# Designs tried in a protein design run: designed miniproteins, single chains. Part 1

No score or structure here was measured in a lab: all are predicted.

Each design is a single chain, and the fold is of that chain. pLDDT is the mean over its residues in the fold that is shown.

## One batch from the design tools (miniprotein)

Design m1
Fold by ESMFold2-Fast:
Structure m1 (fold): chain A 70 residues (1-70)
Amino acid sequence: MDKEIEEGILLIQAAVEYNAAKKSTSKEDIEDALKRLRELLEQARKLGMENTVKALEDIIKEIEEMLKKM
């Protein structure tokens, strides 16, 4: 039960941070969202959530590329 609850919370948090980054025009706000996404990625790795890890790695790369273009 704990693993399923942690996974659900982590996915919701990741979605919130991803949406915040995509809607932001501020480099600082996007960098803050990236920091939180990287923390969520570390938690997903510790929990062995392979599909979530891959999804978070892809999202982080997308946002990092977006930040470089700003």
Scores: mean pLDDT 81

Design m2
Fold by ESMFold2-Fast:
Structure m2 (fold): chain A 59 residues (1-59)
Amino acid sequence: GAALEALARRYGLTVRQVEGLLRLVAELPDEIAVAYIQHELGFSREEAEELVRELRRLL
């Protein structure tokens, strides 16, 4: 939906990547999701934490 598309544009990701991360955040603790985003996507800790918070708001 529009929220996933807006989030994808903000973080330089594809909608498919955001959908995958939304599923990840639904199943994992925030600390693990942040570590995954930081290591796999090259985001800073602050950027990864912000993205996880935004994804939580969509659940």
Scores: mean pLDDT 86

Design m3
Fold by ESMFold2-Fast:
Structure m3 (fold): chain A 61 residues (1-61)
Amino acid sequence: LAPDPVLSAERAVEIARAAIAALRKAGLDISEEQERRVLERARGARTFAEVVAILAEEYAA
């Protein structure tokens, strides 16, 4: 895999939102409050891998 580009806070949030939408489609009941917390954490992420780690910690860790 190529090195991950540095993400803007807005791009990291977009990736997290897309992942949450996919998780909901897969049958996970994610509340609006949980979504807000994850998106807030995602704003601090600089790479795709960091966004994935946040999602894994919230929903699968």
Scores: mean pLDDT 75

Design m4
Fold by ESMFold2-Fast:
Structure m4 (fold): chain A 78 residues (1-78)
Amino acid sequence: GMKEEIIEKLEELLEEAKKLGLELAARAIELALEGLKDPSADLGIVEGLLRIALGVAKIAGDERGAELLEKALELLEK
C-alpha cells in the first residue's frame, strides 16, 4: 500500500543519511518513520516535522541533508 511504499523509501533515505553522517536529516527521517508507524499519527504533523528540519538544514548550510529532507517531503505529498 501507499503507506508501506513511503516507509520503505524513507528507510532507504535514513540509511543514506546515516552512511553520510548527516545527523539532523537522519534524526528527522527517523522521527518521521516513527510517526508513520503510529496508527494515530497525522501525516500533516509528520510533514511539519520534516519541513522544520529542512529549514534548519538550509540555515546550517547542510546542503546534502536538505536534499534528503526534500526527497522525504516529496514522498509524503503523494
Scores: mean pLDDT 82

Design m5
Fold by ESMFold2-Fast:
Structure m5 (fold): chain A 86 residues (1-86)
Amino acid sequence: MKELEERQKKIEELLNKAYEVYKKADSATPEQREELIKEAVKLIAEANGLATGGDVESYIKAAESLTLDEQREVAKKAREIAEKMK
């Protein structure tokens, strides 16, 4: 039970961190914004890996294989979802 609770808490923390990174990107320089978006995408990939019980490293590596433009599109969609939810 403790391991399951710790995993659920970690997933929530990762998603919250991703959301905060997107918010920070709003006030960042263009260079910092790109790095923050990449960080947010990696956090979401890690959360997805934990949520599915899958290989976390595979999800992170998949996100890292995306081009900058692809990462920006993923970040935009995730941000729209985050803004609409709750």
Scores: mean pLDDT 69

Design m6
Fold by ESMFold2-Fast:
Structure m6 (fold): chain A 90 residues (1-90)
Amino acid sequence: LGKEALRILAELHTAALNGTLTKEQLKEGAEKVLKLAEELSKTDPEKAKLILKMLIDVLTYVAETSKDPEVKAAAEEYKKKAEEELKKIE
């Protein structure tokens, strides 16, 4: 669970840095990381929080740096979802 989430986060971050991140990649990756963090929160809530914080960081970077308005909007949407999930773990 955690290792898979970290791989997806690394892929999203690399694509964002290279300017190749698509709205579809961001949406699919973010949704999968959110589901993995939710499952992980049942057994390891501290690790789930770290993964959600990493997702928020990547999405913040994308929202601030992307020139594609659709990618920006998707990053802002999934950042809000990740912040809400982070609040639920406590």
Scores: mean pLDDT 84

Design m7
Fold by ESMFold2-Fast:
Structure m7 (fold): chain A 73 residues (1-73)
Amino acid sequence: GTEPATRVTVKITAKNLSLDELAEVSRALVPVIQLAIEKAKKEGLDHIHITVEGENFEEVKAQIEKLEAELKK
């Protein structure tokens, strides 16, 4: 390819997630990953590290929303 592939490392630490909660987190992470890749391309970065930590689903969801807002700028 003409452009190198940007690598993304995603680390999620949560105490418990149901299947529905995991599906919701997965859907919420897609736009965050896309925004992070675009930011990395603009800044000339080959690798992006995304870390999300929470004791429960609500905390994980809130961190994902905050990260998305920061990346949208």
Scores: mean pLDDT 75

Design m8
Fold by ESMFold2-Fast:
Structure m8 (fold): chain A 110 residues (1-110)
Amino acid sequence: EETIKALEEMKKLVEEYFKKMIEALKNGDYETFRKILEEFIKKLQEIYDKYKDNPYVQKAFDLISHYLALLKYFIDLYKDDPEAAVNFLERIHKKLMEDLDKIIEEAKKA
């Protein structure tokens, strides 16, 4: 279904961009991290704009946007501790993937 395809596309985007962001933080490159995060938000918005009338896509968009806002706010607190920054990002990634999988499961039942 088109809904499931959109949600899986969003999940793939999360997986790919979190890997890129983690690599940037491992290198202490917070400027590259910021640019990757901005690109991620833009690509997420493109998917949302295409499927915005779908409640499951809206729910996934709101969820991902919430976690990306947390990253924007809290990552600056870890500028002096790259290991803590990476650990924080990995923890957010795991939670986001779990929550997104639940949305996909709910959409498959509809």
Scores: mean pLDDT 83

Design m9
Fold by ESMFold2-Fast:
Structure m9 (fold): chain A 110 residues (1-110)
Amino acid sequence: SLEEKIKEYKKAMEEIKKLLDEIGDLVDEIRNSKNPEEAKKLHEKVVEKLGEIAKILKENGLTEEAKEVEAIREEAKKTDPMNEKELNELMKKLQEAFDKIVDKYNKIIE
């Protein structure tokens, strides 16, 4: 039913939001880290969580949005975790992509 599909979309969005909050926490830990090796490990976790977001999007039929998040993930792999400007630009792109995903979901469930 349409009702069940809306529930599935809401659940997927809640899972994605949780992963984004976790990425934000990891990025804050990177910013506060004085150890490049620790920052690298935290950065690897950010890349992994971006992959999880892309998978959730793809499994819910949001193939184009999944491709956008995978592109951000590829940029994340190239980002220096000790470079605050690069890290901030990555987070801005991720937030902009998420805002577009939320807008699209809101239009689908209306």
Scores: mean pLDDT 83

Design m10
Fold by ESMFold2-Fast:
Structure m10 (fold): chain A 60 residues (1-60)
Amino acid sequence: SREERARRLRRALHAAGLASRELEDLAVKSTSLTEEQIRRLAAEHPDTALERLREVATFA
């Protein structure tokens, strides 16, 4: 389940155009970040999605 979650999060980041080693590692370590949050932030706040994702992943 942990490997499957990591794979799904990495796929969501790639699909959103936000794939980076730093963000992928941060997202995988976060316990509260979801694929839905990645997709929503990229869609609703494309210019700030990277910063918002870092914040969500860091404070989760």
Scores: mean pLDDT 73

Design m11
Fold by ESMFold2-Fast:
Structure m11 (fold): chain A 77 residues (1-77)
Amino acid sequence: MSQELIDAEAELALVEIQLAITKKYLDRIPESEKEEVLKQLDEIIARAKEISQRYPELKADAERVIKDANEIKKKIE
């Protein structure tokens, strides 16, 4: 396994942990910070799509990240 693939897999795993924390404390996010959170979620989705295209073996992990990020995004809006 290349270092790039290992790094991408680790990145998706860490993002999943971050998304789980965000989802748990979603109701505590101040209104003033929601736009920044939405921007971060869009960046996470874009990066996960990039990883999915670059590393097909990570497609399932990337799709999970995209699904979870979109779910959080819809709850903020």
Scores: mean pLDDT 84

Design m12
Fold by ESMFold2-Fast:
Structure m12 (fold): chain A 90 residues (1-90)
Amino acid sequence: MEEEIEKIINERIELLKKNVPNFDEKVEEKEKESDKNTIEDLRTKLNMDDEQILEYMKLLYEKTKAALNGDEEKVEEILDEIADFTSSLK
């Protein structure tokens, strides 16, 4: 499961590298650190298991893809889905 989470992080970073001009190593490291910090918070503060974290990261990937495509409506839809998912875990 950890390998699947790492894979989705790497796929999101590769998507950014291909679509964001001047995406440098510093930006890449910051994005990876942000994703790892998010995972730590989901695991420790929301008590998510690896399957729930993977689902959250897949939603984050789809949001990133929609944002890069300029699909603001799809971004909003995914943000609502993320909010619903996280609120159900209280």
Scores: mean pLDDT 79

Design m13
Fold by ESMFold2-Fast:
Structure m13 (fold): chain A 94 residues (1-94)
Amino acid sequence: MKEEEKKRLEEAIAKLDSPDVDVRVQALNELLKIAKESKDPEIIYEAVKALARATHDPDDLVRALAEIFIGVLLTDPEHREIVEKAIEEVDKEL
């Protein structure tokens, strides 16, 4: 696993805890990019789990963007199984 990808993922996930909506929106865009560009199924899985958690964000825009980004990833057959697994895991934690 690339150390750079893992660090980028961890930084994006940390930004989702920001009180600033703009910072959380930036985190969503970064997580989508990580999920699309990574070849590591574990990196993709953790990025999608973070997006799935963001569908429960108190802000309407953050929730809408997270749902749209998950939908985009579900249209890709290479990501579909990882996305479905990540959503199921988040639902079990909530």
Scores: mean pLDDT 82

Design m14
Fold by ESMFold2-Fast:
Structure m14 (fold): chain A 80 residues (1-80)
Amino acid sequence: DEELTREIRELMERALASSPEEGLRLVREAADLMLSRGASPEAITTALRLAAEWAQRHGEEGRRGRELMARAAREVLDAR
């Protein structure tokens, strides 16, 4: 769904512009959105790429956010 991919991208882009603590909350929101709506491969790829970028800026919070997104991506792929 193009709309879901856009929503995930917007949340992740906002996370990149936010403080570490707000960014982590936004990454959790994007991960939850993927889990609840069954994201496409395009949405998953976008979310994982942006989570990796966020992780590079934010140390331990970044690592947690990347792990959350990776876990959500695995669950969505397993449910297919």
Scores: mean pLDDT 79

Design m15
Fold by ESMFold2-Fast:
Structure m15 (fold): chain A 79 residues (1-79)
Amino acid sequence: AAAEILRQVLDEIREMRGKGMSRDEILEFLDKRIRELEREGSDPVVIEALRQLKDDLEAAKSYAQDDAILAEFEAWINS
């Protein structure tokens, strides 16, 4: 299901942050994951949601903003 893929990506981003990986590494991971999902013909809603998440994270200026973005993304998935 779409929500399962989105939760998996969110969990992986949080794990990467917990390991001290850089913002650039996390954005590269997300970009790669979006391309893989596009190649696989995944749900356009999933692809659009992940592109929006990437754009929001790229625009963020601090880890506090990243945490807020990830929390809102999680809340949206669970709605």
Scores: mean pLDDT 83

Design m16
Fold by ESMFold2-Fast:
Structure m16 (fold): chain A 117 residues (1-117)
Amino acid sequence: MKITKEEAKEILDKVYERTKEWIKENFDPETAENLEKVLERIKKIAYEKIDSLPEEIDVETLRNILGDMIARLKIALIIILTYEKGYSYEEAVNIANKFADKMQEIVDEVLEEVKKR
């Protein structure tokens, strides 16, 4: 299925907003603020990547961009939890996996909304 750049950006924005809300509800204020800063930077990179693509994008290309965003955020969360919060690597990985699973759920829900159009 092909989508426009505008639709791809709308999907990215919805994923971003839902992820940001979930972060605020599930992390302490300091961790949430640090993770939101990373999320903002990753969103900018994803936008620049979308802008470099043709006007019509395959939805699987967008899934790959969103998957890269999830992977980068997972790594950033592990670093924040271990270096700033003193969590063990095992504890940080378990928390980051739950976060990545939730982001994937958000991505799948938003993409399902597009398929119904």
Scores: mean pLDDT 86

Design m17
Fold by ESMFold2-Fast:
Structure m17 (fold): chain A 67 residues (1-67)
Amino acid sequence: VVEKAVEVALKLYGKVPIDRAVTAARQEALHLATTVLKLSPGEAYRIADEAAEAARKVLEELRQKKK
């Protein structure tokens, strides 16, 4: 789930602000958690937040190298 969300953020990297890419990753993780894993809303939100943090870290590392 988290890996799929990070992939979404990477596809948006350079095309949108990092905050929007992170939001898209969170949305993807929430979708997978609710539809594929069939988790409760509380568990889905927890995983979505973890995916958002992972995506932000990856995108910030990429931005560091391009400074």
Scores: mean pLDDT 75

Design m18
Fold by ESMFold2-Fast:
Structure m18 (fold): chain A 92 residues (1-92)
Amino acid sequence: SELENPELLEALTELDKLLEELAENPSREKAEAVLEKLGELLEKFGSNPLVQEALRRLLPQLRRFLEHHGLTELLPRLEELERRLEELLRKQ
């Protein structure tokens, strides 16, 4: 089980911390850090159903966040993550 993977658990814990920091004090740098961590998770653990479920849930929320805070220049990075996730889901 990939749930027993300490690297995955660490990465998910780091993502949670970044999301909390972004919610408390929104900034472009924090949003970029979240997008980078999501990209790392998808690249390294994209075949994991938990990672796929987390991204499926988070990406729409993050899109609304970016639009609400005028960080629209980050939308292309988000859209690339959405496309990669959809591609992975189609292979199952």
Scores: mean pLDDT 83

Design m19
Fold by ESMFold2-Fast:
Formats: sequence, C-alpha cells, structure tokens
Structure m19 (fold): chain A 85 residues (1-85)
Amino acid sequence: MSVQEQLQQLIDKAVEEAKKAKTVDELTEIMKKAYDETYKISNGNRILAGLMFNQVVNALLELAEKEGRLDMMLEALEKFLQSLL
C-alpha cells in the first residue's frame, strides 16, 4: 500500500470518527491518534508527518464547517497543540 493510499485511509477514518464525536475531548483524541498514525506512515519523517497531519486537519475543519461546529473543532485543535508542549 502506498503512502498516499495510507494517508487517504487515515483521512477517511478520522472524518468518520469525527462525525460520531460529541465532545471537544473526543475530537482531541481523534487528532492525537491521527498524528501518531501520520508519524508511523512517514517512518519517523517529521516533515512528511506534519504535511500529512495538515491534510487530516483540513479535512476535519471542512467537515466541522459543514456541520456548523467549527468552534468545537478549533477548540479540539488548540487542546491537541497544547498537548505537544
């Protein structure tokens, strides 16, 4: 399976899980798991992992905007970023 196919499967999985998520904490967990998976798919290449994670975040933000919950998704992203410090 190519890196591109693995990334698309990760995006699809994250979007489906986000549709079922009801809280900021659940969305934050989805982001943490997606970030860990981008690092694995990249074989530890931090730059590639960051680029892949940016695509996951963009897909999640587009979903949240369509569902009228962009504020909740942005709060989850802020909490995720704080967890990396």
Scores: mean pLDDT 86

Design m20
Fold by ESMFold2-Fast:
Structure m20 (fold): chain A 92 residues (1-92)
Amino acid sequence: MKQGGALAEAEAPNGDKVLVAATVAGDHVYITALLLRGDEVTAQASASAPADPGKPQTVTVEVTLPNGYKVTATATIDADGRVTSVEVKVEG
């Protein structure tokens, strides 16, 4: 199965790792953000935003983790509906 998703990493204000997965399904971009301390997932949140199928585009999704950190994910999507890159910013 050819996965059209991308994974990106960022550092949270407390030095913990944030992993963001972005996937296109139908007419939406789905973002899942995980806050990690070592190997432990300490917080998780997901959000989605509308996307135009078959058009190259950039979609920005903001999600707030349960601990109050804001994660801004910017996904670049190609004409084939693949996520080619994800840029992640974390704010506390």
Scores: mean pLDDT 79

Design m21
Fold by ESMFold2-Fast:
Structure m21 (fold): chain A 77 residues (1-77)
Amino acid sequence: GTVDVTVSVIDDKGNGAAKGSYKAVLTDAQTGEVVAEAVNDENGVITLKGVPAGDYNLTITDLKTGTSSTVPVRLRG
């Protein structure tokens, strides 16, 4: 089966980030292959749809500053 991964990006004032200001890239933890990527909506929500079960790295990038953070994600279906 597949699952959807959702990420909320909140600004320094506690509001959802402006539409398209952040990008999420999901990569396979073993191969480094890009599995899914998306930018945030007007509420700061990024949705990565239809991801298979597996181990991944999720990288969130601020597209204005180029700063990024990476978090391991384990999806089990």
Scores: mean pLDDT 85

Design m22
Fold by ESMFold2-Fast:
Structure m22 (fold): chain A 69 residues (1-69)
Amino acid sequence: GEKAKEAAREAVERLEKNPDASPGFYYELANLIEGAIDELEKSGVLTPEEIERFRAAVDKAREKAEKLA
């Protein structure tokens, strides 16, 4: 659980520190977080609140990619 949460936070920090990054950069971050969420969901480890937070981070990354494209 904690590593997936850390990845989501890192994605948010990267969006803030490098706002001019390419769409590919944001899609890669979104895919990494999404993969972690999918695996943790299958194992039943995440709470509904944690899933919501991680999904929000993925949505943010994809939104940034769309705005840059």
Scores: mean pLDDT 67

Design m23
Fold by ESMFold2-Fast:
Formats: structure tokens, C-alpha cells, sequence
Structure m23 (fold): chain A 77 residues (1-77)
């Protein structure tokens, strides 16, 4: 379950990194990662506090990348 959440987060991180490299809009990227996000939300309900702590670095990385993508799109108008 922790490993499954990590795998999903890593896949979402890769998709956002691709969007930054290839100038894919946040809206399109969000649609592509939405199914994985929904799956993570359900899986998080099954994790212990200690297991959630193990995934925090991945969540922080994803958040930072999404923020960067949003800031890029806002600047582009």
C-alpha cells in the first residue's frame, strides 16, 4: 500500500516534469493525473501515520512541481 502510493506519486511527478519540459498546460496535465490522484486519496485512508510520513517527500515534490507549472501558465497568460 505504501509502495503503491509511492508508485502513483512517482508517475504523477514524471507527468508534471514532462509537462514542464514539453510546455503542456496545467489543465491538460491535471486531467491526465486526476485518476491517479483519486486512487491516492482512497489509498491514503488505509495508511498508518508512519506510512503517510514515508510518502511526504513525494507529496512535497509533486506540490512544488504543480506550483511551478501553475506559475508558468499564469506568467504566459
Amino acid sequence: SVEEVKELLEEMIEEVERALRENVPLEETAKRIQPKYDEIVELLKTLSPAEREKILPYLKRLYELLKKLAERDEAAK
Scores: mean pLDDT 82

Design m24
Fold by ESMFold2-Fast:
Formats: structure tokens, sequence, C-alpha cells
Structure m24 (fold): chain A 101 residues (1-101)
């Protein structure tokens, strides 16, 4: 039932967001990340330390992104304030960072 599935996602959404916040806090603790490369390394270490998979981390970060979509975000790698309207904007941002790394 689509309604039951939607209810499940709503009920677990806060848990996924909380996991993303713990993951980002662990990245900050480990790296104090100032560049994309430092952020990527800190993210790998945080995943290992928390005992979660890359897939679990992706789901958690996606939930946080969805929550903050169209809102002001702070890039943990640079400290810059960002505003994203969609996933495509977020992907374009990361592709540009990777291209310049």
Amino acid sequence: DQADLNRWYREHYDELVALAERLLAEVRELGGARTEAEFAEAMRQALKRLGITPEQAADALQARIDRERGRELVDPATGETLLFASLDDIEAFYEELLRNA
C-alpha cells in the first residue's frame, strides 16, 4: 500500500536525518575539513568509525538534503552558505568541485 509506504518513510525520516547529523559531526571531529579532498577522507573515516555502509550514509545524507531543499545550507568543507533548489543543483555543485580538485 502506497499510503503505508509513505507513512513508513515519514516515520523513519527523522532517524535518517539524525544519522546524517551524526555523520557530519564525526567528519568535523575527525578532519575539520577545509577542502573537498579533506571532507572525502573524513567521510570515509566517519563511515568506518560509525560502522555504517556507504549506502546507509547516502540514504541519510539524501534525507537531510531533502529536508533542507530550497533552504540555506552550509558546506562543511568550505564553510560557505549555499542555497539549493533541487538535487540537480546539488549534483552540479559537487561535479564542479570534483572537476576543480
Scores: mean pLDDT 60

Design m25
Fold by ESMFold2-Fast:
Structure m25 (fold): chain A 90 residues (1-90)
Amino acid sequence: SEREKLRQRIEELLEQIKELQKKAFEGDREADERAHELELQALNLARRLGEEELTRVQEELSKHSRELREEIGEEKLRELAEKRRKLEEE
């Protein structure tokens, strides 16, 4: 059905957005701009499916952004700790 095709497209966009958000957090400006474009597309398609789907997509985008910030923040802290340890051994 048309609704099923729209849902499938939204899921594909959400997956691409997640990968682009990770690159954007690492400082890739082009990835940040592309993620924003795909977010607008996903929200526009979700709006066509109705309020419940729009809310779901908004929540999923917010969740992905939060989880990526936590994951990359911890990884960066881990890298800094490892660099410090190597300096102390010299």
Scores: mean pLDDT 79

Design m26
Fold by ESMFold2-Fast:
Structure m26 (fold): chain A 72 residues (1-72)
Amino acid sequence: SMEQRKKTFEAETLLGVVEIMLAVSNLVKEFPQSMQEMAKKLLEEARSLLPYMPPDKKAEAQARLDELEKQI
């Protein structure tokens, strides 16, 4: 549905932003506490969107979220 597509896009966008934050942190060799706190907040927002996603997209997003949480 259109609603599921919107929620999927929102969740994938949040995960993508965190992935970019980690990539930038790797490039500059710095991961300040404020950036870590922001990344955690974005991951929590993405987690709240998982129930609205189709099962296949939800499983992929959950795996990405779990992997990103381990890196923070």
Scores: mean pLDDT 86

Design m27
Fold by ESMFold2-Fast:
Structure m27 (fold): chain A 78 residues (1-78)
Amino acid sequence: ELVEVVRRAAERLAEELQTIQGIEVSRVEVEVLEETETHARVRVTLTLADGTVITTDWELELVDGVPRVVARETRVER
C-alpha cells in the first residue's frame, strides 16, 4: 500500500516532467529499501534521456490508516 503510493507518485512525476517541462524520462525505477505495516522507505530513480539520474528517497508512515510522506531526499547526478 505505501509502496504503491510512491510508485503512482513517481509515474505522475515522470508524466509531468514530459508534459509540463518538456523533459524526456527514459526510465523509472522503484526500489523498496524498508517496509513494515506502518512505515516504508522507497527509492525512486528517474533516468532522463540526456543521461541525468535523479534519485529520490521517500519515507512514509501510516497514520490513522492514511499514508503520509514524512521525509524526502533528492539527489541529481550526471
Scores: mean pLDDT 77

Design m28
Fold by ESMFold2-Fast:
Structure m28 (fold): chain A 96 residues (1-96)
Amino acid sequence: STTLSDEAVELAREAVKELEEWFEKTFPGRDSLSDEELTALLEEYRKKIEELREKVAGKDPNLVKMLDMQLEVIDRTLENGPERGQEAADEVRAEL
């Protein structure tokens, strides 16, 4: 139903907010977290997002798109650092 899809979208937005909070708190203070801890955190979030994506893949294409955008943010962060991740997060936020 539309209500259930809206709830799933809210969960995706909450995940985006968590990633934004991580970037805001970690970007100036990334030295407070080890590279190992950062990698583990990002891998855990990626896994959770992928699992949610599979659960909604046939039910809510808008949520699937939002989750794909979130995965892109994580990938850009891992590949190009938190500034590129923040840029992708800004793009996802504008899309929501």
Scores: mean pLDDT 64

Design m29
Fold by ESMFold2-Fast:
Structure m29 (fold): chain A 68 residues (1-68)
Amino acid sequence: LSEETRANLRAIFDAVVAAGSADALPPELRAAVERTEEAYLEYLKTKSEEARQRLADEAARAHALLQA
């Protein structure tokens, strides 16, 4: 994973921890976190470049919502 993707994933994790659970996040951010989790599981299963790119894209979207 790229440094940027790792940083985005860390920020998402920190936000979930601070909220107490993913369920406590605003609905739009919760949906983005769920998409990022799905992309991460697909990446772990396949280890493909396509799955890596999807994970990077979903993590970046979730991070953008955290900054808003």
Scores: mean pLDDT 82

Design m30
Fold by ESMFold2-Fast:
Structure m30 (fold): chain A 72 residues (1-72)
Amino acid sequence: RLEEELERLRRRSEERLKEFEEFLKKFEELKKKGDMEGIKELIRETYGLDDDESIEILIKQLENQLKELKKK
């Protein structure tokens, strides 16, 4: 059914958004604490990244995203 298919797609999008928002909250808390090792572990656990270069790139992207969100 079209309605069931649309609800599934919408739910998946909402779940991804909620997961991202929770991730950003944890990231912001760790950043405020200055816990860089905690940030790296959070990223490794969440995204399955195991190399420092990819982790650093993602950290930079998340910092920019968080800054834009705070601008309103």
Scores: mean pLDDT 73

Design m31
Fold by ESMFold2-Fast:
Structure m31 (fold): chain A 68 residues (1-68)
Amino acid sequence: SRMQKIKELVAELDKKGRELRSSNPDAYRALNTITAAEILKLQGKKLSKGGQQALEYAKKVLEEYEKS
């Protein structure tokens, strides 16, 4: 269900966020932005132009972190 997917995303952010918050704040913010955007999409809400740009930037930040 949509609610189950939202709970899974929140739980994943909580677990990964605890590790990233102090070690890599930029990766943490990127993960938070991506998670929030996925929740909005699951709720059937449209991202604003600024929200879409923030999401694309966050994806690049997280990708660079994962390659490092």
Scores: mean pLDDT 81

Design m32
Fold by ESMFold2-Fast:
Structure m32 (fold): chain A 83 residues (1-83)
Amino acid sequence: SKEEILKKLKELEERLKKAVEEIQSLDLTEEQKKELSEKIEEVVFLLLEAKEYIEQGKYKEAEKKLEEAQKKLDELEELIKKL
């Protein structure tokens, strides 16, 4: 449903914000900063694509982009845990 998709979008945006805040608190190497920045950009791009599909009423396409964003966020959060 549209409501479930919007709820998922909000959840992933909040998780991304928390991950970025955690990264900003860490003393990282330039290599680590680059890797994390690239993962952040991937998640941001997928969430923006999901928003565009939602605006177009393409909820199945939006759901797919949110699933891809969740997988990339899970990877980002696991990378942060290893630091």
Scores: mean pLDDT 88

Design m33
Fold by ESMFold2-Fast:
Structure m33 (fold): chain A 94 residues (1-94)
Amino acid sequence: KKLEELKKKAIELVLRVIEELKRVLTPIADSLSPELLELLERLSELAQKIPEAKSIEELKEILRELSRLVGELSKLLGSEELAELAKEFEELSK
């Protein structure tokens, strides 16, 4: 697929991650661990890189990193939806 189409799909997956994070984090907003805050910061940085990617190869590397990161978030938060989203990032990176 073309770079712009892949970017659009990546952004759509990021928006789904954000919606699930809003659902899971809202009831615990006052008790976020430093580990969780670091992962959320890394998610923000990686998401910001998506529109900046200049090649399919660069975007695929960002998607692999997002897959790993969202997988880590799924384990910490116990979210099956985040686990599925991590798999979708991995599939999109192929």
Scores: mean pLDDT 84

Design m34
Fold by ESMFold2-Fast:
Structure m34 (fold): chain A 75 residues (1-75)
Amino acid sequence: RKISRDGILYVQIQNYMNQGNFDRALNLIKQGIKDGFRPSFIKHMLYDVAVSIDRNRGPQSYHDEIKKILKEIEK
């Protein structure tokens, strides 16, 4: 539960999403899972990325990737 770690990762993900760089945003989320970030934080980030993809009309492949990550976290 290190607030500074979560805050830094959050800002990086938001910056990539604002740039439309969903590949890098999703890669940061995957790395966060490997680095032991909490499932609740990862789910929140995945939700934010999914909403941003919808707003920016991103490809279906990103939504499929998000679903795969969610299944790994949820069981």
Scores: mean pLDDT 75

Design m35
Fold by ESMFold2-Fast:
Structure m35 (fold): chain A 80 residues (1-80)
Amino acid sequence: SMDEKKKILDQLHDLVEDAVAILAASPPSPELRELTARMQELSGQIVQALRNGDLDSAKQYLDQLQETLDELRREAQRVS
């Protein structure tokens, strides 16, 4: 439904906002760059899945984005 699509988009927005905040507070590193690239790829896949009405794929990519954000957060703590 359109309501479920909005919920996924809201979650995507929150995850991206968290990632931007972490990156703004962290010195650049190759590891953070690689994780940022993966998050950008997953964000694009979520948006494409939503455009295609594929909510199941969008949710799977959203879960992977959350996992990647958790990894980004751990890596940021290591390099700070």
Scores: mean pLDDT 88

